# Ledger of designs, part 31: designed miniproteins, single chains

Each design is a single chain, and the fold is of that chain. pLDDT is the mean over its residues in the fold that is shown.

## One batch from the design tools (miniprotein)

Design m1062
Fold by ESMFold2-Fast:
Structure m1062 (fold): chain A 105 residues (1-105)
Amino acid sequence: SEVKEKFKKAGEKLLEALREIAREYGLPDDVIDEIVAEFKKRMEELLKELKDDDSFANIRSKLYDLVAYAVRLLMEKTDLTPEQRRELARRAFEAADKIIDEMEK
């Protein structure tokens, strides 16, 4: 399925971007591994919901939901200040925008 392949590729790129952000914020490897596992689990759940005829808007929405989930996990598992949390969220969604735009036809 082209829809599922596009979602999976975008999701994998999002995971790499989020891993890099987590590393830059100094998260321990065990915390990063836990977030990666939870991200992959949610990605698989969302992938099962996708249909071959799903709209680009629906795929985009599910990818942003996945990013929001990962950002929440990063914030919950880190001892970040409110300013650092805002910066992390901004960077994560900026990376998501670029990846999702590259996925679009």
Scores: mean pLDDT 83

Design m1063
Fold by ESMFold2-Fast:
Structure m1063 (fold): chain A 100 residues (1-100)
Amino acid sequence: SSEHEKLVEEVSEIVQRISKLLTERETDVFRLVKANLLLISTSSGIWLAARMGAPLSELEKVLKKLQEVLKLVEDNAPFEEIYKKLVEVQNYVGELEKKL
């Protein structure tokens, strides 16, 4: 639906914003690679979940979780805290995919 397409686009935009901010601030290349792999996986997973007919409410929960990650990055939270939240988001998307 158009609502699914809009949520997927909003997720993509937040993922790109998180990636950009981390790339500008993080000097450890291994940390950047790990975080960006999770972001790519999350973006791909949500696109697939939306295409498979995931409920809008579940996609909105992923968007909210990514907004929480963005806030941690903007607040200069420790990398370990940001990474932990990214892992939680990716696990949530993976579990959502299994229910479809």
Scores: mean pLDDT 86

Design m1064
Fold by ESMFold2-Fast:
Structure m1064 (fold): chain A 93 residues (1-93)
Amino acid sequence: MEKKLEELRELGKQAVEAAKTDIEKAIELLKKLLDKFQEIVETGSKEDILEALKFMEELFKKLKEIRPEDKEYLETLLERLKKLVEQRLKELE
């Protein structure tokens, strides 16, 4: 799991840099980031999932600052991620 969390953080850093200069690359990286987050939610412990969600919230805050035009899209995505986490945590009891 630690390796998946490190991969998530690395993808997030790349997405932030790409968001400043190359929107197409930023979108591709965001898709990879979402796939990695889903893997963590499906396979991780409650602690891992909450750590990943906290990282995503911080990342999306930075992305909204870089690209205020995409704020609504990013907020909608983050809300979906929070709902996914909430559902998974109920299954883990």
Scores: mean pLDDT 83

Design m1065
Fold by ESMFold2-Fast:
Structure m1065 (fold): chain A 83 residues (1-83)
Amino acid sequence: EIERLARELIEALDAGDFERAREEFWLLAREALRVARRAGRLPEVSELIQRTRDAIDAGDVERAKEEVERLVRKTKEAERLAR
């Protein structure tokens, strides 16, 4: 689920479609926050969401992709803890 949303965001970034990237980011952020809240990892995931948003707003595709990968990894860790 989270991996699919991240893939859609990365595809939008690769296409240079920042309007679509913001829409896909919003969906990814909502899912990540839902998982993090259940796992008690909200501050860590919120920080990564903010970093990802900042990279997208700056138009920095490479940094945005790196932050998305970090966000996915941290969210998957939180998901394992949430059961």
Scores: mean pLDDT 81

Design m1066
Fold by ESMFold2-Fast:
Structure m1066 (fold): chain A 98 residues (1-98)
Amino acid sequence: MTPEEYARSVIETLEALLQMAEELGLPKEFIDELRKAVEEMRQHPDDLDRLIEALEKVREILRKAKEQSTDPKTQEALDAAIEVVDRQIERLRALKAA
């Protein structure tokens, strides 16, 4: 997979996470920060370092949202989302190392 094709796949994954976050009723500030990270990836799809940084920001946003949530279903969904983001970070780091 080319870096551009991989970046597109990551962006599609994050757009799915955004839809989930909106359906879970996460605060607007978390939704806005997630959208900002997606936009950064769209502007720099060839820059693996920027993609990794954007995903690390997404991971931090999801962790903060989980800490503010008292609903077990929301916490479980956010844990699953964090695992997805962590796997994407590992894949991008592996692609950069190749």
Scores: mean pLDDT 79

Design m1067
Fold by ESMFold2-Fast:
Structure m1067 (fold): chain A 56 residues (1-56)
Amino acid sequence: SADERIARAVAIARADLARRTPEEGRLSPAQQAAGKAAASLGLDEAERARVIAALT
């Protein structure tokens, strides 16, 4: 289900955030982690936004 994929993406993104170095002039670390996780799980743009919301 979409909710299960979003939950998995959130878990992946949280783990990814713990490993990221600060980047200036780019998307926030949360947006980058959410985008990477969403792409890996085949989430759409609306589902990606829900992952970002869960990280903030």
Scores: mean pLDDT 75

Design m1068
Fold by ESMFold2-Fast:
Formats: structure tokens, sequence, C-alpha cells
Structure m1068 (fold): chain A 57 residues (1-57)
């Protein structure tokens, strides 16, 4: 099992992107936190790589 994590901040939002590869299946989980408004969300995508997120930053 391989796992890679990228963290970045955009304004008041902290974004954590985690790529996990298990049995040849790639899963990307994106967590968004905003402490000012006490907002947390988590989204999961299949077939999207951490490199794709990093290039968008």
Amino acid sequence: MEEKTLEYQKGDYKITATEKVEDGKRTLTIKVENKKFNIKSTETYEGVSLEDVEKSL
C-alpha cells in the first residue's frame, strides 16, 4: 500500500490531498478545513493523482 500526502493553504482554507494506491486502484482524498467558519469537508475521487492536484497549485 502506497500513500502520498500534499498539504497547502488557500486563503483561510487548509487543503490536504492524500493519494492511496491499493491493489492497483488509485484513490485521492481531499480534505478542506476552514477554522474561521468551522467548516470541514472530505471528498474522494478515483483515478486522480496527487500530481494532478500539485500541477493545479
Scores: mean pLDDT 74

Design m1069
Fold by ESMFold2-Fast:
Parts: structure tokens; sequence; C-alpha cells
Structure m1069 (fold): chain A 66 residues (1-66)
């Protein structure tokens, strides 16, 4: 469904923003998703947590390269 594609795109964008340290832009995207009414608060909170977790994993891999 179109909604599931949008959720995946939002997750990927949030992950990218967190990895790059753009926390302010990530928060703006989360607020935009909340205002859109397309997703429940629970879905948005899940996306935020998953994106942060994925970003932490990528950053941990970068540290291991050192």
Amino acid sequence: MEREKKKREALEELERLYVSGNFFEAQKLINKLKLSGEFTVEEINRLEREALQRADEKLAEEVKKS
C-alpha cells in the first residue's frame, strides 16, 4: 500500500538524518508526519525509535573502523 511505502521512506530518511547528526531536521520530519494525520502517534513513535537504533548501529560500525 502507498501508506507502507511512505512509512519506509520516512524511516530511511530519519535514519539518514540521525547518522548525519541532523537531529533538528529529524524532529521537523517527525512533526510533519504527526501533522499529516496519515500515521498514528504509536506508528510515528515506533519509526523514531527504530531510526535512532539503526543510526546508533551504523555509528558503532564507524567507531570500529578506527
Scores: mean pLDDT 78

Design m1070
Fold by ESMFold2-Fast:
Structure m1070 (fold): chain A 99 residues (1-99)
Amino acid sequence: SMKQKVIKEGMEIVKEHVEQLAKDLKLSPEAIRKIIEILERATEQWLQAKSAAEMKAIGDATIKEITEVLLEAGVSDEDEARFRLLLHGAQLEIIRRYE
């Protein structure tokens, strides 16, 4: 469906940008893998979501889970804010295109 295509293509772009930012910040390969696995799980949950509200709830929980990985990795407040900005912006844009 068009909606599933929007989710899949949008999340692939998010994964690429998040992976690049994590590499630029010199995060460990283990931390990068954890973040990518969280995003892949969120993609599957979004594909099963029945509404934009459900997608937002999943997305907010996903951002919180990624933030916990970043805190464990010792990422600075400034760099954590870069991830949050990227993830929240992507969530809003994908949900907008989904509706």
Scores: mean pLDDT 86

Design m1071
Fold by ESMFold2-Fast:
Structure m1071 (fold): chain A 91 residues (1-91)
Amino acid sequence: MLPEEYILLINEIENSKNEKEKLEALAKLILWYHNPFLTLSEEERKIIEDFIVEELKKFPEEAKEELIEIIKSMDAPEEVKKRAIEFIKSL
């Protein structure tokens, strides 16, 4: 069963009123996914990563840089931010 927090984060993305709000919600999801205390099955990881990749593909390429800047500005541990940014750059 997918984590409840994942469902809440997806709902925030789907209910976003504009591109900026949607990128901010997506940034929250990516940071949550890279939390070192998060334990996920291989199947759950595939579902979550596939969702992030497909959602990010809906934006123009320059939105990746905006997403990286949003992540840098968010309140999260620097190590989690680094992993999130490396993940985005790998896509």
Scores: mean pLDDT 83

Design m1072
Fold by ESMFold2-Fast:
Structure m1072 (fold): chain A 91 residues (1-91)
Amino acid sequence: AAAKVAELTVALADDVVAASGVAVSEAELAEATERLRRHLEELGLSFPDEVVEAAARVEVALAKDPEAVLAAEAALLPAYQAEAQAILEAL
């Protein structure tokens, strides 16, 4: 269950950034990933590396072009909700 939720989260984040057309460099991703990881550690939260990196990628894209990222997210929401429902039904 947790592994599938992590996989879905990574896939959604990657799809949103790709659909937004916002370019995220490896250096920007590395910096944002380290920053987010430290913030999560301060909150006592632990997530798989893939999830933290995916979230950091969305954060960088949002900082560059929030309108494009929000539009991409809205366009992908129905597919995301369907996949989330399938995971919940499998639990």
Scores: mean pLDDT 77

Design m1073
Fold by ESMFold2-Fast:
Structure m1073 (fold): chain A 67 residues (1-67)
Amino acid sequence: SDADYQEELALLDEVGALIRAGDFDGARALVEKHLSPESLAVAREVGRKLREIGDEIEAELKKRQAA
């Protein structure tokens, strides 16, 4: 319970280090490997929305650069 939570926090710290290093693919792979099936389903749904937002931002910036 609490021990599992502490291990999750340690994992998140490692993920944070990868993100700060710019290794977003590595951070994602590490999280996916350690998430429970339930958490993975939620993460996939959140990830889909974030990907859509990121894609919109990138498309908007690309349009402005092309102008």
Scores: mean pLDDT 72

Design m1074
Fold by ESMFold2-Fast:
Structure m1074 (fold): chain A 90 residues (1-90)
Amino acid sequence: AMEEKIKKIKEEYEKLAKKAEQLQKEGASVKEMMEVYAEGMPYALELQLIEGIITEEEAKKIAREVERLLELAKRHSAEELRRQEDALVA
């Protein structure tokens, strides 16, 4: 049944969320945290798709946009850090 599938996806998503919280408490790196969040993203999108909040086409578009935004965020963070280091030395 659809309800059973939704429950299973929610359980997997919650396990990954708990893993992220535990890693943060253990002093895990930002990279490790981002990897866990990236692993959880498909489950969040599938849950919205199953609940009828989004369509399959919308889910695919959102997944691609989120991947692009994550790459932009990584690049922006690196550039911001570099600018701060340059300002400190100059």
Scores: mean pLDDT 68

Design m1075
Fold by ESMFold2-Fast:
Structure m1075 (fold): chain A 95 residues (1-95)
Amino acid sequence: MFITEEESVEYTLDLATIKEQLEELLAKYPSSILRKMLELAEKDPEAAKEKLWEYLEMIDDLLLMGAVKYERTVTKTADGVTTVKLSFQHELTKL
């Protein structure tokens, strides 16, 4: 029998409130890179959005390594809200 581990991460990116979204992410997932991006968001929100997207893709790549199943769902609205849901599964052999 196999043991399946499942983990999911969900976050929302809002172009109008990217600073608030970064603050929420930093509170939930402490990271020095997210802190630097929050500082960038105060000076250039568009650049911060682009770098945040690259950072999230890097996390996606890391989660994909060793995963048996990986799913990423991106939902965008006309209001500039983007919701990203990541889910992945690892399959382990039973002792």
Scores: mean pLDDT 57

Design m1076
Fold by ESMFold2-Fast:
Structure m1076 (fold): chain A 116 residues (1-116)
Amino acid sequence: GEKYAKIGEEGSREGGKLGAEIGAGVAATSAGMAAAASKHMGEEGGRAGREGARAAGEASERARRGGAEEGAEGMREAGLEAKRAGEEGGGEEGREAGELSAKGVEGGGRTGRAFG
């Protein structure tokens, strides 16, 4: 049993690294989408989109450095921050930009956690 347990542990560790990298890519893509949406929503939506993009970028960097568990935690935190920024950014447009960013970052965090 011991040899198979060690193979399983190695596979989980490599899967965790891959999950963190995939999560980082999803967070970066979500940030890009939020920034693009900002161009069409005007100033209040633009501010919320930029806040969400910044939070997602920071979560992406955390995932690259900390691996799967740290990446998943950072992406959940960034998702909540992006949502709050959208709500504070003013109006429906700001809220939509924040929610879009939060959904992308949350999805990335779940991917990283599933492999960790």
Scores: mean pLDDT 56

Design m1077
Fold by ESMFold2-Fast:
Order: structure tokens, then C-alpha cells, then sequence
Structure m1077 (fold): chain A 76 residues (1-76)
């Protein structure tokens, strides 16, 4: 299979971030901060198995989601 272009990878990363941010917003009041981190990690492990994203790209997504979660808890 042909390698994903840089633009296709960017679109894929943005879609994953958007989907997981929506999930965080829907679940932030249902779980502890530690449980949410663990669930994000589990989702990203599954994404890594099913996508052409590199370890570095997965880490970038993880950092963005953790920052977003921390900002939501800071407002609470």
C-alpha cells in the first residue's frame, strides 16, 4: 500500500484529536483525571495498531489531548 502523504497524515491526526476531545468533553465528569489519562492511552494504542501514524505522531496527539484534559480540569 502507498505511504500516506504529509497532508493525509495531518488530516488523520486532526480527525483523531477532534474525536478524542469530544469523548473527553462527554466523559470529563464521569471519570477521575487518572482514569481519563489511562483511557486516552488505551485509545491511542488502538489507533497506532490501525493506522500508518508513527510513534512520534502518536506522542504529539497524546501531548495535545493531555494538555486539553489538564485545561478542562483547571476550569473545574
Amino acid sequence: LPELTEEQRKIGKEAIIKQLKKWIEENVDKYSREELYKKIDAFLEEVKKRSSLTDEEIQEIKNELYKYLDELFAKK
Scores: mean pLDDT 77

Design m1078
Fold by ESMFold2-Fast:
Structure m1078 (fold): chain A 99 residues (1-99)
Amino acid sequence: AEEFRQAAEESLKGALEDIKKALEALRNGDVETASNYLLKAQMLLLSAIVEAEMAGDEELLKKARTVLKKVQEASRALDAGDVETAIKYLEEAIKILEE
């Protein structure tokens, strides 16, 4: 349905904004703020996955799942204290969302 596709696209746009804010926080040395934005991004990406599945949009579903994996990898890198690796995963996630 069109409504679910639009909802998925809005959720992905929200996730992009939160990922960009997390990246800015990491570049400023604010790991706590970055972690909070990554949590918000993960919630939006999970919503986008459900919404894309309901829409039957396989391209949006694949995009949402791929970006979620990148955000989860970034979160794991931050838990390990590897800020540089976290930044790289977030930059990859942004590139996918802006394609």
Scores: mean pLDDT 90

Design m1079
Fold by ESMFold2-Fast:
Structure m1079 (fold): chain A 62 residues (1-62)
Amino acid sequence: MKIINTKDLSKEEIIEIVDKYAEQKGLSIGQKTALLLAVSAGEAEIIENGDKIEIKVNFDSL
């Protein structure tokens, strides 16, 4: 398991990872767009577990 902070990623890397995650989870276009915005804002962590990608949204107000 590897935790990747989105602040360390380029915009192209973020798009690629979000696209892969959206395909794995069957996300709608709206869900994918919302996730991409959160990841691009640095409000999410990417967790790699082998061939699986998990994205955890960070909420500073919670």
Scores: mean pLDDT 72

Design m1080
Fold by ESMFold2-Fast:
Structure m1080 (fold): chain A 90 residues (1-90)
Amino acid sequence: KYVEEARKYIDEALKIDPEAGERLRKAFDKAVEALKSGKNYHKAMTEAIREAARAASEYLKRGKEHVPAAQAFVDAATALAKLLREQDKK
């Protein structure tokens, strides 16, 4: 359920910025595979969150007109952090 929610926000980011979104999607796919194996998923998920946060930061530096694009990457990072938090519970 949480994996599907995170993937939806990543797909939305990909529509806004195909290059940054593809980098985020690749990091997320690695995190999902790590989650399935139960090994190093914290590291892989943290890397995906960092990719989303970096893209958001770069858009904010470009100016106020890019706030909607930055918001899409913030939403993706938030969904990834929520997924990581739920996995840490059990």
Scores: mean pLDDT 76

Design m1081
Fold by ESMFold2-Fast:
Structure m1081 (fold): chain A 101 residues (1-101)
Amino acid sequence: IKEILDKIFEAAIELSKSRKNTDLDEEQLKELEKEYEEAVKILLENLSKEELERLAEALRNQDSETISELLKEIKKRKGEEVMEEIRKAIVTILQYAAAKV
């Protein structure tokens, strides 16, 4: 499971290399790091190993369609509130990776 999370974060970093750095101060970066930790927890609590692997591959391939399909499947299985939490978690992981590039 750690290996899959590492792949997700690596994919997020690769996506971030093609974008401008965010102008975050130290306090904002520290707050984003805490949000990142909660985001990872949300993904681990709500996604299966197969779904985490699919997410990692979609991020690596910049495949927004696959990410959208995954979120639709999560909505059908776990409901809209859980899907929104997972969507926000993905965005937070991408933002934190961008801040680290």
Scores: mean pLDDT 74

Design m1082
Fold by ESMFold2-Fast:
Structure m1082 (fold): chain A 71 residues (1-71)
Amino acid sequence: MLSGLAETLLRLLKAGASDKEIAEALGISQQNASEIKRYVLTGDRSGLSAEARAIVANLGEDAERIREELA
């Protein structure tokens, strides 16, 4: 099973949630939500802020599982 963070993010992405909706659901900034969404969808870690990198680290391998589920 995905972590609670990853499960929430997957549900939001499947629903086509905006960066603002993701930010509100996860309790993060809209900028961090945009960066995390891009990373999850593309796998590209370049350009992530330090805060977005910390959240991505918490997702771990679940980020790849989210990408597979959305493919």
Scores: mean pLDDT 79

Design m1083
Fold by ESMFold2-Fast:
Structure m1083 (fold): chain A 68 residues (1-68)
Amino acid sequence: SGPVIAVLEGEILEVESAEALSENLLKIKATIKLPNGEVKTGDLYAHSSDAPLEPKAGDKVSGLLVPT
């Protein structure tokens, strides 16, 4: 629920799952700390250049977050 959030350089705090939907798109179920200090949990849709292939806590990511 809630609006989609554009995330620029968020920090992963916890990863539940990560999968490649295509060569260009990753879906990461994670808890992410935003640059403003807010913490959000949801599905992050990230371009493959904006997230590591095996995302882990401490990694920086950018994309569209769909809150859960």
Scores: mean pLDDT 85

Design m1084
Fold by ESMFold2-Fast:
Structure m1084 (fold): chain A 64 residues (1-64)
Amino acid sequence: VEAKVEVEGEEVRAEAISNGKKFYGVTRDPEAAKLARELAETDVKRAAAVAINGAAAEGRLKVE
């Protein structure tokens, strides 16, 4: 799985490619954003998963 995380103020943007599908999510949930930010320094793949799950719960997940 290839993953990328970008922190923009209170928002966390994540991209992940898994099994030929691209997942893109932006979370604005303070708890999910905080966890993703902390994890981005140690485990980018887990950080992306947290941000994508947060975005999905908020209806902000895009799959291509």
Scores: mean pLDDT 76

Design m1085
Fold by ESMFold2-Fast:
Structure m1085 (fold): chain A 64 residues (1-64)
Amino acid sequence: SQQLIDDLQRTVSRFVDGKSTEEELQLHLAKLGVDSVTVTTPDGFHTVRVSEESRKKVEELKRK
């Protein structure tokens, strides 16, 4: 899944660069079926975990 890895890296890079919100990152991760990602920032390691609300939003989109 090179496409999945490339998509994840691009999404994480946008978040680290301040070009996306944490909520947007969580929704994108939920769409990709990823539960969490740990990123390195100047302040150290930051783990973004997909919330139940983000998962439910993706489930609603998949339903119709």
Scores: mean pLDDT 75

Design m1086
Fold by ESMFold2-Fast:
Structure m1086 (fold): chain A 103 residues (1-103)
Amino acid sequence: GAFERALAEVEAIEEELRANSTSPEDLALLLRGLRVFRRDLEEAAKQKDPKLAAFIIDRGLAVVEIALGVFKVHGASDVDLALGREALARLERAAAEIRAALA
């Protein structure tokens, strides 16, 4: 279902980040944001109320967006910032699929 595809997308993003990140410190921050979103996906999948599930997913996306903002302040490389932006876009697409499946 949509949750299983979203979890697979999180795993694919993790592999991409590990392969292409230019900084161990930037990689650690990116992986931390991804791990928080994975936890929110797992929590949302347990909810019987589709509105609550959607809220949890949207909260997870907001945390990833905040983490990407912190990257800019801490001087992450342009490569790692681009990887973070693409990761967020992919997570936003997965979240949209989940919201459509919950409707």
Scores: mean pLDDT 81

Design m1087
Fold by ESMFold2-Fast:
Structure m1087 (fold): chain A 67 residues (1-67)
Amino acid sequence: MADEAAEKGREFARKLGLSEEEANKAYQTARDLALAGIELTDEEFESIARVIKEGRPGGLAAARAAA
C-alpha cells in the first residue's frame, strides 16, 4: 500500500541522518509516487532522501531521474 512505501521512504531518510521535517517530506514524496502507481526500489527511496537533504526544488522529478 502507499502508506507502506511512504513509511519506507521516511526510514531511508532517517538512516541518512535527515531531520524529522525532511523525513516527513520523504514520507509524502514516496506516498505520492505509490498513489500514482509507481513502485520504488531501495535505490529510488535513497535518491528521494538525498534530493530532500540537498533542498532541491523539483524533488519528485529529480528523485525519479536519479533512479
Scores: mean pLDDT 73

Design m1088
Fold by ESMFold2-Fast:
Structure m1088 (fold): chain A 53 residues (1-53)
Amino acid sequence: MGKRVRDVRERLGLSQRTLARILGVSQTYVSNVERGRATPTPEQQAIIDRMSQ
């Protein structure tokens, strides 16, 4: 869910570029996920969830 990705990123004080590097994806992909244009994989969601904890 794009909102969850954005919320975790903002909570950690990360730029879209930094989050993209952590996930091993492009900044454009992170932007698309946050805008609802792309759906993150369950594996990517798990990584984001771990970073938020």
Scores: mean pLDDT 76

Design m1089
Fold by ESMFold2-Fast:
Structure m1089 (fold): chain A 93 residues (1-93)
Amino acid sequence: SAVQEKILAQFKAAYAQFGQDFVQAANIILNALRNNTAISSLSIPPELEQPLTELEKIVTAYLLANPELLSLGEEGQVQLATDLENLLNQAVA
């Protein structure tokens, strides 16, 4: 869909800007989602703050397009992590 293409373009733009720092920030968030860990409890390196902020904007846009994920609880968090990992892998290929 046009939404999927726009989100993929945002991942590609973030990867182009931040490289491996974006991948590292994304993996931290993906692991937190899968383990039901609060992002506020994570120790984020200062160099990842800007790529994390950009990732949070992309995740917010994805959830706005897929609001059903918010109603699925932990299953929704795992599905979100899977969707985002697939988009990340497509962006870095």
Scores: mean pLDDT 82

Design m1090
Fold by ESMFold2-Fast:
Structure m1090 (fold): chain A 78 residues (1-78)
Amino acid sequence: MEMEQQRRYQELLDRALELVRRASEALAAGRDEEADRLGVEATEPARQVGEYVGQLEQKLKEQGKLEELQKRFEELQK
């Protein structure tokens, strides 16, 4: 079953998004060092998602999950 693959990618997106959100909050609060570290931690999962997006495109088209994953990925790139 490929649910593990979908969950893996979604966990990467969720983790990176969460780290970016917390980094943005730290920046707004003036905690630049914390924001930088959180941003760095988000970089690795974002890169992995980028590598997988192409191969996921065809698989997720029929499952209707491509749109959901792409929306979360775009949140990371803001």
Scores: mean pLDDT 68

Design m1091
Fold by ESMFold2-Fast:
Structure m1091 (fold): chain A 76 residues (1-76)
Amino acid sequence: SLEEKEKQLEELIKEMKKALETKSPEEAYKIFQEKMQQIQQILSSLSEEDQERLAKKFEKEFLEIGEKIKAKLEAA
């Protein structure tokens, strides 16, 4: 269901945030790539309307995580 997939996206985002705080730059980047792939697979399984809704809901968080990953890699 949409609710289950939304919850899965929330869990993946939390895992990415935790990796940023606790892992080396290389490990955080690897986790980010793996989780982004999983997120894309989940979104692609949804209707276009539901994809847009969830993408919009999490857009800011995805952007913030991506910028933090970039900064962490540049600092290493």
Scores: mean pLDDT 80

Design m1092
Fold by ESMFold2-Fast:
Parts: C-alpha cells; sequence; structure tokens
Structure m1092 (fold): chain A 95 residues (1-95)
C-alpha cells in the first residue's frame, strides 16, 4: 500500500542519516522523536521546521532536505493508526 511505502521510505531515510552521522546519534534520535510526536499531534508544519533545522545542522543536500519535507507532508496526511505504526517502527530502529 502507499502508506506502507511511505513508512518504509521514512525509516530508510532515518537509518541513512544515523549511519552517516554516528557522532551525532543522540541529537538526531531526539530530533526524530520530536518530529514523530509533532506528526502524531497533527502539527505537520512544525515537524517540517524541525526537519529543516536538522538538515541545516547536518549539512544535508537540498535534494535530501526536499525529499524529507515531502515525505513528512505525505505521512502527515495518513490516518492516525498508520502514523502510530511508523512511530513504533522508527523507535525499534533507534534501539
Amino acid sequence: SEAEELKKEFVAMVKSILDRYPEKREEIEETIRKILDLILAGKVEEAIKLVEEMAEKLNLSETEKRALISLVREIGSLPQEEKEELRKAVLELLE
């Protein structure tokens, strides 16, 4: 399903960022948790602002930043149950 593909893409992007910046792992994990909390609260634009701030701190490419923003917007439109499943999948990755 589209929701499953979006969730997989989000998890893959989070994993890629963590693998590239292991020295900032704790800071990245805290930011990702905040982004997910905002998505679950329906505060998509606030979540996007945190994505932009993280992208600037990590010096991510414009392409990767835009991809993350688009993905957060699409996930933000999913049913609440899909957002909760995504949060669980990401938290399992962060262990």
Scores: mean pLDDT 87

Design m1093
Fold by ESMFold2-Fast:
Structure m1093 (fold): chain A 83 residues (1-83)
Amino acid sequence: MEEEIRRLREEALRVAREFAANADKMGLTPEQRRAAKRGLALGAVDYLRDAGASDEEIRNFLREIGRILGLTDEEIQAVLAAA
């Protein structure tokens, strides 16, 4: 993996872990929380794609960030389709 893709991936996973750790303290509605999680995943996928990440690298990343954020399989597929 190129240094740029690695850096972007690590940053996105760090932000996702921070969000997951603090989600209960944010005072967001369930709908707002779901939107924020999907937005984090989608934004990260867009940046990785722009940096030249392969489709397989994007899928593997999305599975990992989805696990951190607690995304459902349906939400993961929706992000992959939108990116």
Scores: mean pLDDT 78

Design m1094
Fold by ESMFold2-Fast:
Structure m1094 (fold): chain A 93 residues (1-93)
Amino acid sequence: SLEEELRKLGEEIIKLMKEAYQHKDDPEKFNEIVEKINEKVMQLVELLRKAGREDEAEKFREKVTEILQKMFTENIPIDKAIEELKKALEEVL
């Protein structure tokens, strides 16, 4: 189902965000993981668009971009970033 696919992608994004945080001081590994996060986010966005949920897809993309920016440029704690991501996922599940 769409809900199961969205949930699976959401769990993968959360796992990758935790891994990115652990490798924040390794630029090569960090950038590799961030690229994987972006790929999973785009897969989730595309699933929402194909379901006719284009406004929700764009809001989710913007929210994840904001969370990643705050996490890695504004030094927000990982637990708060994960909490905000889970809230964004709940809105599309």
Scores: mean pLDDT 85

Design m1095
Fold by ESMFold2-Fast:
Structure m1095 (fold): chain A 90 residues (1-90)
Amino acid sequence: LEQEVKELDERINELAARAVELENDDSLSDAEKRARAAELQAELDELQAEINRLLAQTTDVNLIKRLTILQFQLIAVGAELWLIERKIAQ
């Protein structure tokens, strides 16, 4: 469980970095940005499911706190991906 939580933290940080890079990349077409945003959204959905699975398996208060923080980080990444899509629609 602790190792799985550490791996989730690393994957979420990587996803967040990729979302920021995508938002700031002026070299990509709108179609390319949409395609990459969709790929990142799919990865986000997979990470969300994994957090929910681990939360259902643990009664450790420290692990629950860490998983909850990761949940809020994923919500922030989701908001950033939503903003990318809205910017393209303009």
Scores: mean pLDDT 82

Design m1096
Fold by ESMFold2-Fast:
Structure m1096 (fold): chain A 65 residues (1-65)
Amino acid sequence: SPAEKAREAAAKFSGSEPVGYGQGDGGAIAVSKDGYVATVNEDGELLGITKLEGGRPLAAAPPPP
């Protein structure tokens, strides 16, 4: 599924499991602990990976002390 593809892309990019992922009508998105956001279309193709800093969080993850 697109959500699974987004999760895999985020995990590969960050080297760790994503902290959150979801799927919508136009595709899927996943977020890594480092704030990298992977977006995937409905066909499971990676559209892009961007760094999310100070944006809206998709998953609650407290910053390290």
Scores: mean pLDDT 64

